# Designs tried in a protein design run: designed miniproteins, single chains, continued (5). Part 37

Each design is a single chain, and the fold is of that chain. pLDDT is the mean over its residues in the fold that is shown.

## One batch from the design tools (miniprotein)

Design m17350
Fold by ESMFold2-Fast:
Structure m17350 (fold): chain A 97 residues (1-97)
Amino acid sequence: MKREELEEIKERLEELLEKTKKEKDEKKALELAEEALELAERAVELADEETRELAIEAVRLAKEIAMEALKKAKDLKLILRAIGLVLRAIGLELDLE
């Protein structure tokens, strides 16, 4: 059950990464990154000893998505929000030790 949900989260994050790379609208790219961080947070909540590596991969994908959104951000408010998402992803990596 937990592993299956984590695998679904990872698949969705891989889809979001591809969508974010192709997205030309900075606001939509940021929205995709926000969804990715919510999924990564869910993955960390679901993680146990057997699924920790899947949660780490989910957090890594969300971090990449946040970094892609940051690269596309032109508006200062969107840049600051994207930086916040990258920092949240780093915090999740640290929580997984």
Scores: mean pLDDT 86

Design m17351
Fold by ESMFold2-Fast:
Structure m17351 (fold): chain A 73 residues (1-73)
Amino acid sequence: SLSKEELEAEVAEALVIMYVALDYHSKKNITKEDIEETKKKALEFADSLPNPVARERAKKAIEEYFKEIEKKL
């Protein structure tokens, strides 16, 4: 079973990825600049998370998400 801290980290990671995915798919005429701006804002949000495990998981999830998007450009 996950500890409370690990569970909070998983929830934070999932919420960040959901936010990023919704923002990306809501945009019309997506540009490379839009992608870079969204990534920057997502990383800044992750850095604001009080739980250090949540911060690291969120940042890793964001990096992997954008790595896949960047491969398609």
Scores: mean pLDDT 69

Design m17352
Fold by ESMFold2-Fast:
Structure m17352 (fold): chain A 75 residues (1-75)
Amino acid sequence: MEGEELVKKAEEYVTKAQKALDEGNFDEARKYIDKAGEYLAKALRVARQENNQELIDKVREIDGKLGELVRKLLA
């Protein structure tokens, strides 16, 4: 449950970062990207401690989306 809540928060910040980038607000996008990464790191730690492969896979999928946003921000 805890790890799933952290994943949901990461997804929320990914969505906010996408919106900020779309609006040209690079400062807010960077802030939301950082927040998403923070929650993903916490979720991964919890998933590993619980040996929860499903949660690890979800974290990897969201990390891929976050990487796309980082590429857009830095390009």
Scores: mean pLDDT 84

Design m17353
Fold by ESMFold2-Fast:
Structure m17353 (fold): chain A 59 residues (1-59)
Amino acid sequence: LSKEEIEKAEEASKKTGVPKSKLLEQIEFAKRLTELVLGREPSELEVENAIQSAVILSK
């Protein structure tokens, strides 16, 4: 994971109370899925969407 992805997960964790480790797992999962399905790395927006989805699913 990039530094930017880690920082976004940390910020979201602080705002939502969801453990940073769970958010990082979801970002990694989304990255692997994007590479598998689309053959490319996820965009910044796709990473942000993965974090938001992880937060919603954790509530």
Scores: mean pLDDT 76

Design m17354
Fold by ESMFold2-Fast:
Order: sequence, then structure tokens, then C-alpha cells
Structure m17354 (fold): chain A 114 residues (1-114)
Amino acid sequence: ARAKLEEIAERLRELVERMLELGYISEEEAAEILALLDEALASEDIKRMAELILEALLRLAAILLEQLGAQPDDEEVRELARELIELFRELKEVFPEYGAILDRVIAALERALA
């Protein structure tokens, strides 16, 4: 469980850094999400780690949904959204108790991509 959460957190960090480089997220928004990931990786409680990763994923999903609404044909935004969907699916495999909220956000991102 912990190794998979560390993998998800690292991939999420890389996604945030790419969005910052491409201008899809502000430095302030990126710093807030990265701080959640740093707290998650420092946590000794696996459930707290998952909760912090979930919060980071939800914040990033909100930003990508706004970007998809503003720029629906931007292929880089679409690719970032597809990568985020995969991270939601991987978190659901480790913590199926979050399945309902994760499925709702996945469905919202998939609708925005259609």
C-alpha cells in the first residue's frame, strides 16, 4: 500500500510540475498541492497519506476541469486530464472505500473530454 501511494504521489508531483511549466496552474496553486504531497510522504499513517493524496488529486481535477472548459481542444490539457484519471483509478485500487468520490470525479473528467 505505502509503495503504491508513494508512486502515485511522485507521478502527481510530476503532473503538477508539467502543468506549472505549461502555464495551466499558478505557482501559488502548485505550491499548495505540492505541500499536500510533501505532508503525505512525511506521514507515518497510511490512511492520512491517502487522504492527503486524495485532496491533492481533487484540487488538480478542479483546475483541469476549468482548463478543459476554457480550452476544450487543447491536446496537452486533454492528455494531462487522462493521466490524472489513471491516478484516480490507481488510488481507488489501494483504497476502494474512496470509490464513490473517485468515480464521480473520473466521470466528470471523462465527460469534459467527450
Scores: mean pLDDT 85

Design m17355
Fold by ESMFold2-Fast:
Structure m17355 (fold): chain A 70 residues (1-70)
Amino acid sequence: EKKKKAEELVEKAREALAKGDYDTALEYLKKAYEIDPNHPEVYYAASELYKALGDDERAEDLKKLAEELE
């Protein structure tokens, strides 16, 4: 199912984030977005990724987008 697959990819992205593997985390989030572009958890996880990368502006934009989908 679409939502379940997106959730699994978001979980894998968060595992990669915890390991400091930001490129892998981004790839999982891109795949989750392609499967379910309206899933707010993808945007919350992407916000965490960009915050970890020091891109606070993009992180805030992604968090606001996630809030709009909720």
Scores: mean pLDDT 82

Design m17356
Fold by ESMFold2-Fast:
Structure m17356 (fold): chain A 58 residues (1-58)
Amino acid sequence: SERLVEALRKARELLSQGMYEEAVDLLIKEAGLSREAAIRALRLMEQGKTPEEVAAEL
């Protein structure tokens, strides 16, 4: 969904700044992800997947 993709884009920006816990918290609050799903999403983005690709896998 558009909301999930937008939250993932913001989380990727935080991740690029080393703000890992803030990225996890943003995904939980803004996208309604569980902590486990948020951690998985960040891991996929660290592996080079785009926010759009990660949204399709969640």
Scores: mean pLDDT 86

Design m17357
Fold by ESMFold2-Fast:
Structure m17357 (fold): chain A 66 residues (1-66)
Amino acid sequence: GPDKQEILRLIGEILRLIGEIFDLELELEKLEKEGTLTEEKKKEIEERIEELKERIKELMEELKKL
């Protein structure tokens, strides 16, 4: 039924966003290890991670409604 395809689509989107968060966390760790992490770059990455987490919350709420 349509709900099954919609569920799979939402799960796929959530997994992609989780992957983007992991990529950003790896970038943050790399910059810290290299001693090249600026306060501005750290804030930029942390703000992007928070935006992605909020988007995941929205998609999880959509998933709960199915």
Scores: mean pLDDT 87

Design m17358
Fold by ESMFold2-Fast:
Structure m17358 (fold): chain A 57 residues (1-57)
Amino acid sequence: MREKAREIAEKAKEIGEALGLTDEQTGRLAIREAVEAGVPEEVAKEVLEELGIKVPE
């Protein structure tokens, strides 16, 4: 789950950079994609923090 969340977060960061998304929008995208892929939201948030991506709140 953690490795899967990391891959999704890295992909979301690439997409965010390509589309000009804010850090907050990129974080939202990463969490949404992870949850849809079956990763718990809490695990997705922890992985975002590890990668230095801003968790939206």
Scores: mean pLDDT 77

Design m17359
Fold by ESMFold2-Fast:
Structure m17359 (fold): chain A 70 residues (1-70)
Amino acid sequence: GSSLREELLRTIGEILAAIGDIIDAERELAAARAAGDAAAVAAAEARIAEAERRLAEARARLERLEAELE
């Protein structure tokens, strides 16, 4: 299987990717609101929610991996 180091680096990568997705989706939400595009607003809100879920999952995985270092 993957080494603990590889799993940690992958998990950190997942956290950074999720944060990037949130920032991108928040920019899309702002643009959609400015345009009055209700469908684009809903799509951006859904993307934020999905990215926040992935961030929470990656943080939980990081906590578990940190416990394995004890």
Scores: mean pLDDT 87

Design m17360
Fold by ESMFold2-Fast:
Structure m17360 (fold): chain A 60 residues (1-60)
Amino acid sequence: MLEEVGEASRRGDVETAARLMQEGLDRLRDDPEAALRFSREAARVLREAGTDPREVDQAM
């Protein structure tokens, strides 16, 4: 999941990155701690790929 988010972000595909993040969060909806860890790691991956996490959040 996170590797796919980073790959989409690196190629400038914010829409695909947003969709993958939404799908990941939906799978973790019953585990708040895992969802929080996923969100933090996803934000890190997006920043390292040169994408503003806010742009992905806006596309969700």
Scores: mean pLDDT 77

Design m17361
Fold by ESMFold2-Fast:
Structure m17361 (fold): chain A 71 residues (1-71)
Amino acid sequence: MKTVTITVELREDQRVATATAEAPAGVKSVSLRVVDGEGIKGASIQVDGNTITVGLVGEGRGRVEATAVSE
């Protein structure tokens, strides 16, 4: 199995932050770890084939790490 880590950071001047990454093979799972949740109001994960998109919405500072597991 292979892993891809995606970090998404919401800055104090932002209400939305997004990051996209490609997995080397079919995505089996994606998990989110909240590193700094102070400003986070919501998080989303979308998987389309091998493309993983992680979004944050909020007010103020926040950071999450998404870990995608592929074959």
Scores: mean pLDDT 80

Design m17362
Fold by ESMFold2-Fast:
Structure m17362 (fold): chain A 68 residues (1-68)
Amino acid sequence: GAAEEKLKQQILEHAKGLLEKLAKSLGLKDIKIEVKDDTIVVAYAEKDGKKYKITLNLETLEVKIEEI
């Protein structure tokens, strides 16, 4: 229903905001956030010539940070 759609959108917006804030707190730049699934949010960012991928899983609340 309409209430379920609004809740889903709010959760995704909050997840994107949290991931962007986390990346900025780590000193990462050129942050690009993508939603791969309604449960998976990914940020791509750069620091000191290296590229990083941050993955947030909304089901497990697990955060992974990896150099790519």
Scores: mean pLDDT 79

Design m17363
Fold by ESMFold2-Fast:
Structure m17363 (fold): chain A 94 residues (1-94)
Amino acid sequence: HHMTPEELAKKLEEEIKKNPNNATAYLRLGSVYLLLGDFEKAKEAFEKAVELMKDKPSKETILALQQLIAVYTELGDEEGRKRAQEELDKLKKK
């Protein structure tokens, strides 16, 4: 069965319901919302992914922050973009 982006979003939401600390599921959900053109939901998903990874940053944290910068730029959220850029720059210095 070929899953639509909407079906994939629903499955990822169900996975998150079972494991709300799954940062990778939030990262994937944000990407699916971008495919759907839902920038607000994509923002929320990527913000949650970054929050869940704050104590142990990884390549996924960098990816989530890069996606957040792009989403904030699309939404015209200059404050959010600046915050995400500052966090990304901080990780590059570690």
Scores: mean pLDDT 84

Design m17365
Fold by ESMFold2-Fast:
Formats: structure tokens, sequence, C-alpha cells
Structure m17365 (fold): chain A 61 residues (1-61)
């Protein structure tokens, strides 16, 4: 399937090893979005993966 791309709308700092730190304006690929509050994403610039709150993301593609 085509990748689901989201833009980070608010900075997020990881609180555990399974989470990803993101900066506002980063583009991420959403790899899992089956939970309402937490999405698993990959940062397109760094290739790093982790869980982030879905509220920090806006779908753009």
Amino acid sequence: MAPLIAEVVEDYTATSADELTLKKGDLVEVTRADDEEWWHVRNLATGEEGWVPSSKLRIVA
C-alpha cells in the first residue's frame, strides 16, 4: 500500500526507549495507526522508528 505520511505539528520528547523524539515540521511515515492514542512511525530524515502520540501528527499524504 502507499505509505501514510504525517507532519509533526508539535515537538515531542521520548519518555522511554520505545518512543521517538520528534521536532515540529518533521515528516514521518506512519507504520501502525490501529491504536487511537499512539502511532508507530518512522522519521523520514533519520530512519529512526518509535511510538508517538497521534495528537502530535497531521496526515499530509
Scores: mean pLDDT 80

Design m17366
Fold by ESMFold2-Fast:
Structure m17366 (fold): chain A 70 residues (1-70)
Amino acid sequence: MEESYEKLKSLLDEEGRQLADQLEKAVEANDWGSVVKLANQLYKLVKDNPEARAALIEYLTEVGKKMYAA
């Protein structure tokens, strides 16, 4: 998760990095409602950047594994 999170942040502007930080804090707090909301906002921000979008999907995949303890 740390590696996918850092990769995502490196591809984001300041606004995106702030949203990613909020998303990571929500994941740490097990606040899955906020995770879904923030993930959707971040996806809209990166939808036109294929590399950032791929990094976000990778990060969200790792978040999903953590959520299901898989």
Scores: mean pLDDT 78

Design m17367
Fold by ESMFold2-Fast:
Structure m17367 (fold): chain A 68 residues (1-68)
Amino acid sequence: SGVEQLEKAEEEFSKDPRLKVERVGDDKIIITTDGNPAHLTAAALRAIGDYPGLNLSIDGDTITLTVK
């Protein structure tokens, strides 16, 4: 389910010390970085490939993943 994919994405991206991951409610995570924006690009590519049950939005230096 999308919820299970969101939980797996939160666990995976939280293990990367270059990324900051915040859960917002039960259906959304927000990913940011204090480092190189390329770290966000890499995270976005992984999310698109590995988590098809999630909707991806990129706004500036912020990635938002939501359950479809």
Scores: mean pLDDT 82

Design m17368
Fold by ESMFold2-Fast:
Structure m17368 (fold): chain A 63 residues (1-63)
Amino acid sequence: SDAERAAEAAREMAERGDAAGAATAGWQSPKVGGNEELARRAVQAGAAGDAEAAAEYGILGAK
């Protein structure tokens, strides 16, 4: 699914240390139907430089 593809992309970006990219990838597809609170937490974690937390929240929010 598009959500699974986004989650995998978020993991790859987190592995590179790209916290902002990981948060964005986890939320962007699907944009509709994800957990909005978890997506918001992913963006906050990314802004704080926490790549691992950003990826985790982004992946959870995309489900």
Scores: mean pLDDT 61

Design m17369
Fold by ESMFold2-Fast:
Structure m17369 (fold): chain A 86 residues (1-86)
Amino acid sequence: MEEEEKELGKKLLLEAAWIAERRGDAKLAEEARELAKEVKTLEEGQKKYKEIMVRLGYDEAEVEKRLKEELELREEAEKRRKKELE
């Protein structure tokens, strides 16, 4: 599960980079992409994602809500796959 956690952490930062780029902050988008290369755990990815999103002007509570929604969507997809295979 270490590999899965690392990939999820990277994906969160790549999502933050995509949001930053779409908002016109190319510098912050590049920073988020660099952080995605260095992240080793989901916890680290979540922390850095929050920092990038807050720097983009999002409220910290809004960012935490968005992180929860992202994780819930992944859990829901995993549950559906497991239910179909059981």
Scores: mean pLDDT 75

Design m17371
Fold by ESMFold2-Fast:
Structure m17371 (fold): chain A 55 residues (1-55)
Amino acid sequence: MSLDDQAKAFAEAGKRLAAGESPEEVVKYLVERGIDEELARRAVTTMTRALQERA
């Protein structure tokens, strides 16, 4: 998988979280895209924390 493909997946994940999709559904989306589960969880946790800080 290319770094560009991973970057696009994470950008879409951020948009989905901002639209109100649950963190668990977004992790599932990333894993289905072929992103490592540990990496997906870390990224979603970071994005969710950032959104909560500004909510």
Scores: mean pLDDT 78

Design m17372
Fold by ESMFold2-Fast:
Structure m17372 (fold): chain A 70 residues (1-70)
Amino acid sequence: ATNLREEAERLIRELLEEGASEEEAFRKATEYIADKLVTEYGFSRESAEQLARREAEKLIREVVEERRRE
């Protein structure tokens, strides 16, 4: 969980630094988290997607706020 959060946060930061929109970064982070939950942690696709969306929402808010302060 903690390592996955760090990986997703890094992905969001990289995408935003490359000029991706907040929406694109959110979508890619959600997909990344969901895929990891299914493939590495054995979650069902449905549970993984629900959890990934909530986690990505929190992370994008944190990263976007930090980026706006820079």
Scores: mean pLDDT 79

Design m17373
Fold by ESMFold2-Fast:
Structure m17373 (fold): chain A 79 residues (1-79)
Amino acid sequence: SLVEKFREELKKIPGVSDEAVERLARAIEEGVKLKNPDIMRIMVELALRRAVEEGLMTPESAEKALEIADKFIEEYKKL
């Protein structure tokens, strides 16, 4: 459910491809499996950098995606 809400919020950002949404969602899912919000944040940052490099999202959309990811990571920490 947390990952599903994250996907929905990412899809609202202009300039984010479906591939970028799935890569970022995967980073959150892996962080949840590891039960480590710090690793989750690092994995999201890495996924964002690669998505921008590959043209799957713009630098501007990546900044917005990171803000959304930070909010979801904070919600995860409260679980």
Scores: mean pLDDT 85

Design m17374
Fold by ESMFold2-Fast:
Structure m17374 (fold): chain A 62 residues (1-62)
Amino acid sequence: PPLLSDEAIKGVLYEMMAAFAEKHGDKEGAIKYYEKARELYSKVPGHEKDIEMLKKKIEELK
């Protein structure tokens, strides 16, 4: 959709991969995917809340 950038779409995909890894007990995999999603969202304006949420998620998994 016109409202989503390619970086935002990729960020969502990495969030999904991270959530899947977390659900299966793969904390290291979840952290890596959440960090990648955060990096992608940092390239797109208006995703400050997503970035903050991901930082919290990463910290909780450490």
Scores: mean pLDDT 79

Design m17375
Fold by ESMFold2-Fast:
Structure m17375 (fold): chain A 96 residues (1-96)
Amino acid sequence: DLERARKLGQELLDRALEELRRLGLEDAAAGLERSRARNEPLVLDALNAIVTLAERHGIRTPVYEIAERVLDIAEKHSAEDRLEVVTEEVEKILNK
């Protein structure tokens, strides 16, 4: 479901932005906002943006650890199945 993947991507990015701003990481938060603004990201795009930004800035927050773990799970699946896999895994984590 493309709509579900977009909703989860938005929720994941909002959580990551809130966490970065709470930590005073304004430059990292601005970078993530710019990544979000370029396209309407699906959850897989959001996960990749979070991990890339966190690695660039040396950030190891709970949201980064979640994104890294979900992407590691997705890597074990074919490219065509990755969006569905990350959608399911992120839903499980966000509903915790």
Scores: mean pLDDT 75

Design m17376
Fold by ESMFold2-Fast:
Structure m17376 (fold): chain A 61 residues (1-61)
Amino acid sequence: SMEELFRELVEKLKEAAEKNPDPQKAARLYMAGVLGITGALLEGRPDEARRLAEHYIEEAK
């Protein structure tokens, strides 16, 4: 379901952000990622949601 996908992507993003040594940068990337994932899923675009999650996870590393 979209709810399960949302939880999966947000949890992975949170784990990546928590490992970043810059807490302000981590918080900004997490917020941007959550907003992007939410928007993509609300528009019925699960592949875009996955792409956005991957992008923000890599940026958070």
Scores: mean pLDDT 87

Design m17377
Fold by ESMFold2-Fast:
Structure m17377 (fold): chain A 70 residues (1-70)
Amino acid sequence: AALELLDDLEEKLKEVGLISEELEKLLKEARAQVEKIEASESDPEKKQELLRKLMEETGKRIEKILEERE
């Protein structure tokens, strides 16, 4: 679910021409964090909460990068 959301977001950013090296790095780091949470957290409820917080923080960082883009 979280990886699918990140993939969909990256495709949409590429489609509208908003993708940048900075955004690609951020999305790559977000995917790595999702995989780490999936691998290390065995509690389903705690896993969902950690993924939710990661996606919220990632979205906020993406918005900042887009606002600062010339």
Scores: mean pLDDT 77

Design m17378
Fold by ESMFold2-Fast:
Order: sequence, then structure tokens, then C-alpha cells
Structure m17378 (fold): chain A 62 residues (1-62)
Amino acid sequence: SKMEKLVEIAEKIGRELKERGIVPSLEEMEELLKEELKKEGIKVSDATLRVAAALARAIAEA
């Protein structure tokens, strides 16, 4: 599903940033996710993007 793909992308980005020791701001994470979703042809609402960005950021911080 589109939501499963969104979560997979968010988790992947979060893990890659964690490996590099980088924790972007929420706004910077939204832009990173937006570009990755664009490459995959996935369109989501701004609210859904923010939730996914918060997930990715939480993974990067862990």
C-alpha cells in the first residue's frame, strides 16, 4: 500500500541518518522525505508528511 511504502521510506532515511550521526530539524526532514517520495511518485498530505518526518527523525535520534 501507499502508506506501507511511506513508512518504509521514512524508516530507511531515519536509519541512514542514524548511521551518520545526523538528526535534522523536522522541517529539514520534511524536505528530505518530500524529495524521496517525489522520486517514488508518492503524493501525501502535508499532515501525513509531517508525521512521517517525525517518525524518521525519531529513528535518527534513537
Scores: mean pLDDT 85

Design m17379
Fold by ESMFold2-Fast:
Structure m17379 (fold): chain A 75 residues (1-75)
Amino acid sequence: LVEEARRLAEEARRLMEEARRLFETQGEDKEGLLRAIGLRLRAIGLGIQGALLGLKAGDPEVAAEAMRAGGGGDP
């Protein structure tokens, strides 16, 4: 369960990083922007799922990590 939460957090982080890269490189292309937005929305969803699994497993630190991974890579 904790393992699954960590996998979701890691996937959310990767999608968020891909979205950031697309925004930086293709931010002036409508198609690129739409794809970046889609990746960010998916990352947010995975982060929430990971956080819920982390809480269910009794690990609030993993839950917080998943929320941060899905909520954005820049503090």
Scores: mean pLDDT 76

Design m17380
Fold by ESMFold2-Fast:
Structure m17380 (fold): chain A 98 residues (1-98)
Amino acid sequence: MEEKIEKYIKEALEAARRVGRLLGREDQFVETVKKAIELIKKGSVEDAEKALQLVGDFARQALAEADRNPEHREEVRAAVTEMAKAFGKAANLKIKLE
C-alpha cells in the first residue's frame, strides 16, 4: 500500500509541476500540493479531507488562470485532472489504512 501511495504522490507532484510551468507559477502550485501531501501523511480523516479541499482550491485557481491563457487551456485542464485523480487515489488509500 505505501508503494502505491508514493506512486500516486509522485504522479500528483509531476502533474502539479506541469500546471505550474504552463501558468508560470510552478513553485506556488508545487508547494500547495506538498502541503496537501503532509496532511495526508498525518493519516487522520479530517486531515485527508482538508488536503482534498486544498487540492480542489488548486484546481479551481489553475482552471481560472487557464481561461485567461487559452493557448494552454486544454493542457492545463488535462494536467489538473491527472493531479486530482492521483491525489484522490493517494488520499483514499491513506484513509483506508488509518
Scores: mean pLDDT 75

Design m17381
Fold by ESMFold2-Fast:
Structure m17381 (fold): chain A 66 residues (1-66)
Amino acid sequence: AMTPEELKAQALKLLGEAVKLAESITDPEKRAEVMKAVKRAGEALDNGDYETALEYAQKALEIAKE
């Protein structure tokens, strides 16, 4: 199982990837959905909820790759 430190590190890594991909998205609705998930992941990180942060970071990256 991942430690809280590992969960946080992975969430931050995936968030960085999702934000970078979002910069190349020309569809404003799709970009908004990515940034909504990014915002939720950031809020979870601020609250120390690293499992939720990783979940939303992963979702943001998946939307960005669609």
Scores: mean pLDDT 83

Design m17382
Fold by ESMFold2-Fast:
Structure m17382 (fold): chain A 106 residues (1-106)
Amino acid sequence: SLDITYKMLKSVTEHAEELLIGFATSALKNKQYKLAIELYERVLEEDPENSRAWYNLGLAYYKLKQYKKAIEYYEKSLKINPNNTKAKENLKKVYEEMGDLEKAKK
């Protein structure tokens, strides 16, 4: 009984995190970038190793033309998952838009 209730509560909290990520992703898709940022920041409070959440946070800041924050969060994503090709490509695009051709080439 106690083991079952513990597993049920854990499942509910895991499902709540998945719903939060779903809402954040929906906000990003609907161009609600400030809302997406708030929701991804909440995801990262609970799971700071979520590379995809760092990437999407960077993407939201990029869409708002806040390039320094976009770079910071793309680099955090790549530190956790160095094989994230989308983060590498978007980091390159940010440096190109800033006119930093040398950093864009990496």
Scores: mean pLDDT 83

Design m17383
Fold by ESMFold2-Fast:
Structure m17383 (fold): chain A 69 residues (1-69)
Amino acid sequence: YKIVIKGTNLTEDDFKGIPGVLEVKVEGNTATVIVKTDDISKTIQQLADAIEAKGKRVGSVLKVEKVEL
């Protein structure tokens, strides 16, 4: 899955250690995360929780797309 998240002051380190995360790219206020997961809703919640645990805010989930990678 490809997930695009908008938030404030996001860094690639904000997504470190989340199970199933394969790739993270941060550009400005947008993070693009490639994940391998059997439960996309659980993974989105884990991403949001990781950001909030660092005192940052998740603005919106802009895109969730199934990809073959």
Scores: mean pLDDT 75

Design m17384
Fold by ESMFold2-Fast:
Structure m17384 (fold): chain A 72 residues (1-72)
Amino acid sequence: EEREKRIERVRETRAELEAQGLDSPEKLDEWAKTQTDPEKIRDLALLSTAFALRQIGDEIDKEIEERRKKLE
């Protein structure tokens, strides 16, 4: 099924990009601009979105903890 192949490809691509230090949306977007393959660009956009969502979550958690410390 295409979904299973896409998930597997995304997992492999994610592992490769993380190994290269491309573990942030900004780094992924800059690297994606050098790609000419539309399929790879689309996969990178999905990965960039996933990283952005996780980063936003981590930043929100950090801000909540910092505010909690100030309100102690």
Scores: mean pLDDT 65

Design m17385
Fold by ESMFold2-Fast:
Structure m17385 (fold): chain A 84 residues (1-84)
Amino acid sequence: AEELVELAKELEEAIKNKDWEKIEELLKKIEELDPELAKLIRKILELKKEKKLPSPEEVEESKKLVKELEERLKEVQKLVEELE
């Protein structure tokens, strides 16, 4: 649980820095712990990479993926807090 939270924080920093090599490395580590979470993150990144001007539908889909990712991260955070 702690490893996934730390990987998520490192991924946020890598995304802010636009460090695509580090993002890919972190996604591989997340995929080992939570393949569904890694899949959601990959979809969000694909939308950002391939679209210069996303359609309203793609923006809505991206928002749903971000919300699912946030809910998943909150679940992991709660598990970490329950352990402490």
Scores: mean pLDDT 67

Design m17386
Fold by ESMFold2-Fast:
Structure m17386 (fold): chain A 99 residues (1-99)
Amino acid sequence: VVEEQQKNYIKQGEEYIKKAEENPEEAHLYYSLAGQYYYLAGDYEKAIEAYEKAIKLSPDDSLTKANGLLNLGRAYALLGKFDKAREYFDRSLELKLKY
């Protein structure tokens, strides 16, 4: 059951990566969605890659960037990278307080 749902989430992540590549203006939103689906699939390394692209393309001090940093922290925590997770959580909170 989990494996079937995981495959569906991976497929959705791949579709959003494709949408990001086809639509540069909204690419940060599509990469964010792709990261969320990879995270739900348990593919935390692909989730991190997608979230990093979303953050890079997001406007400075945006909620999209803040949420991307929060999600990076969550993915790093699940990989056991707690120092990186804490850093990204702190950066996300700082941006959310400004927004």
Scores: mean pLDDT 82

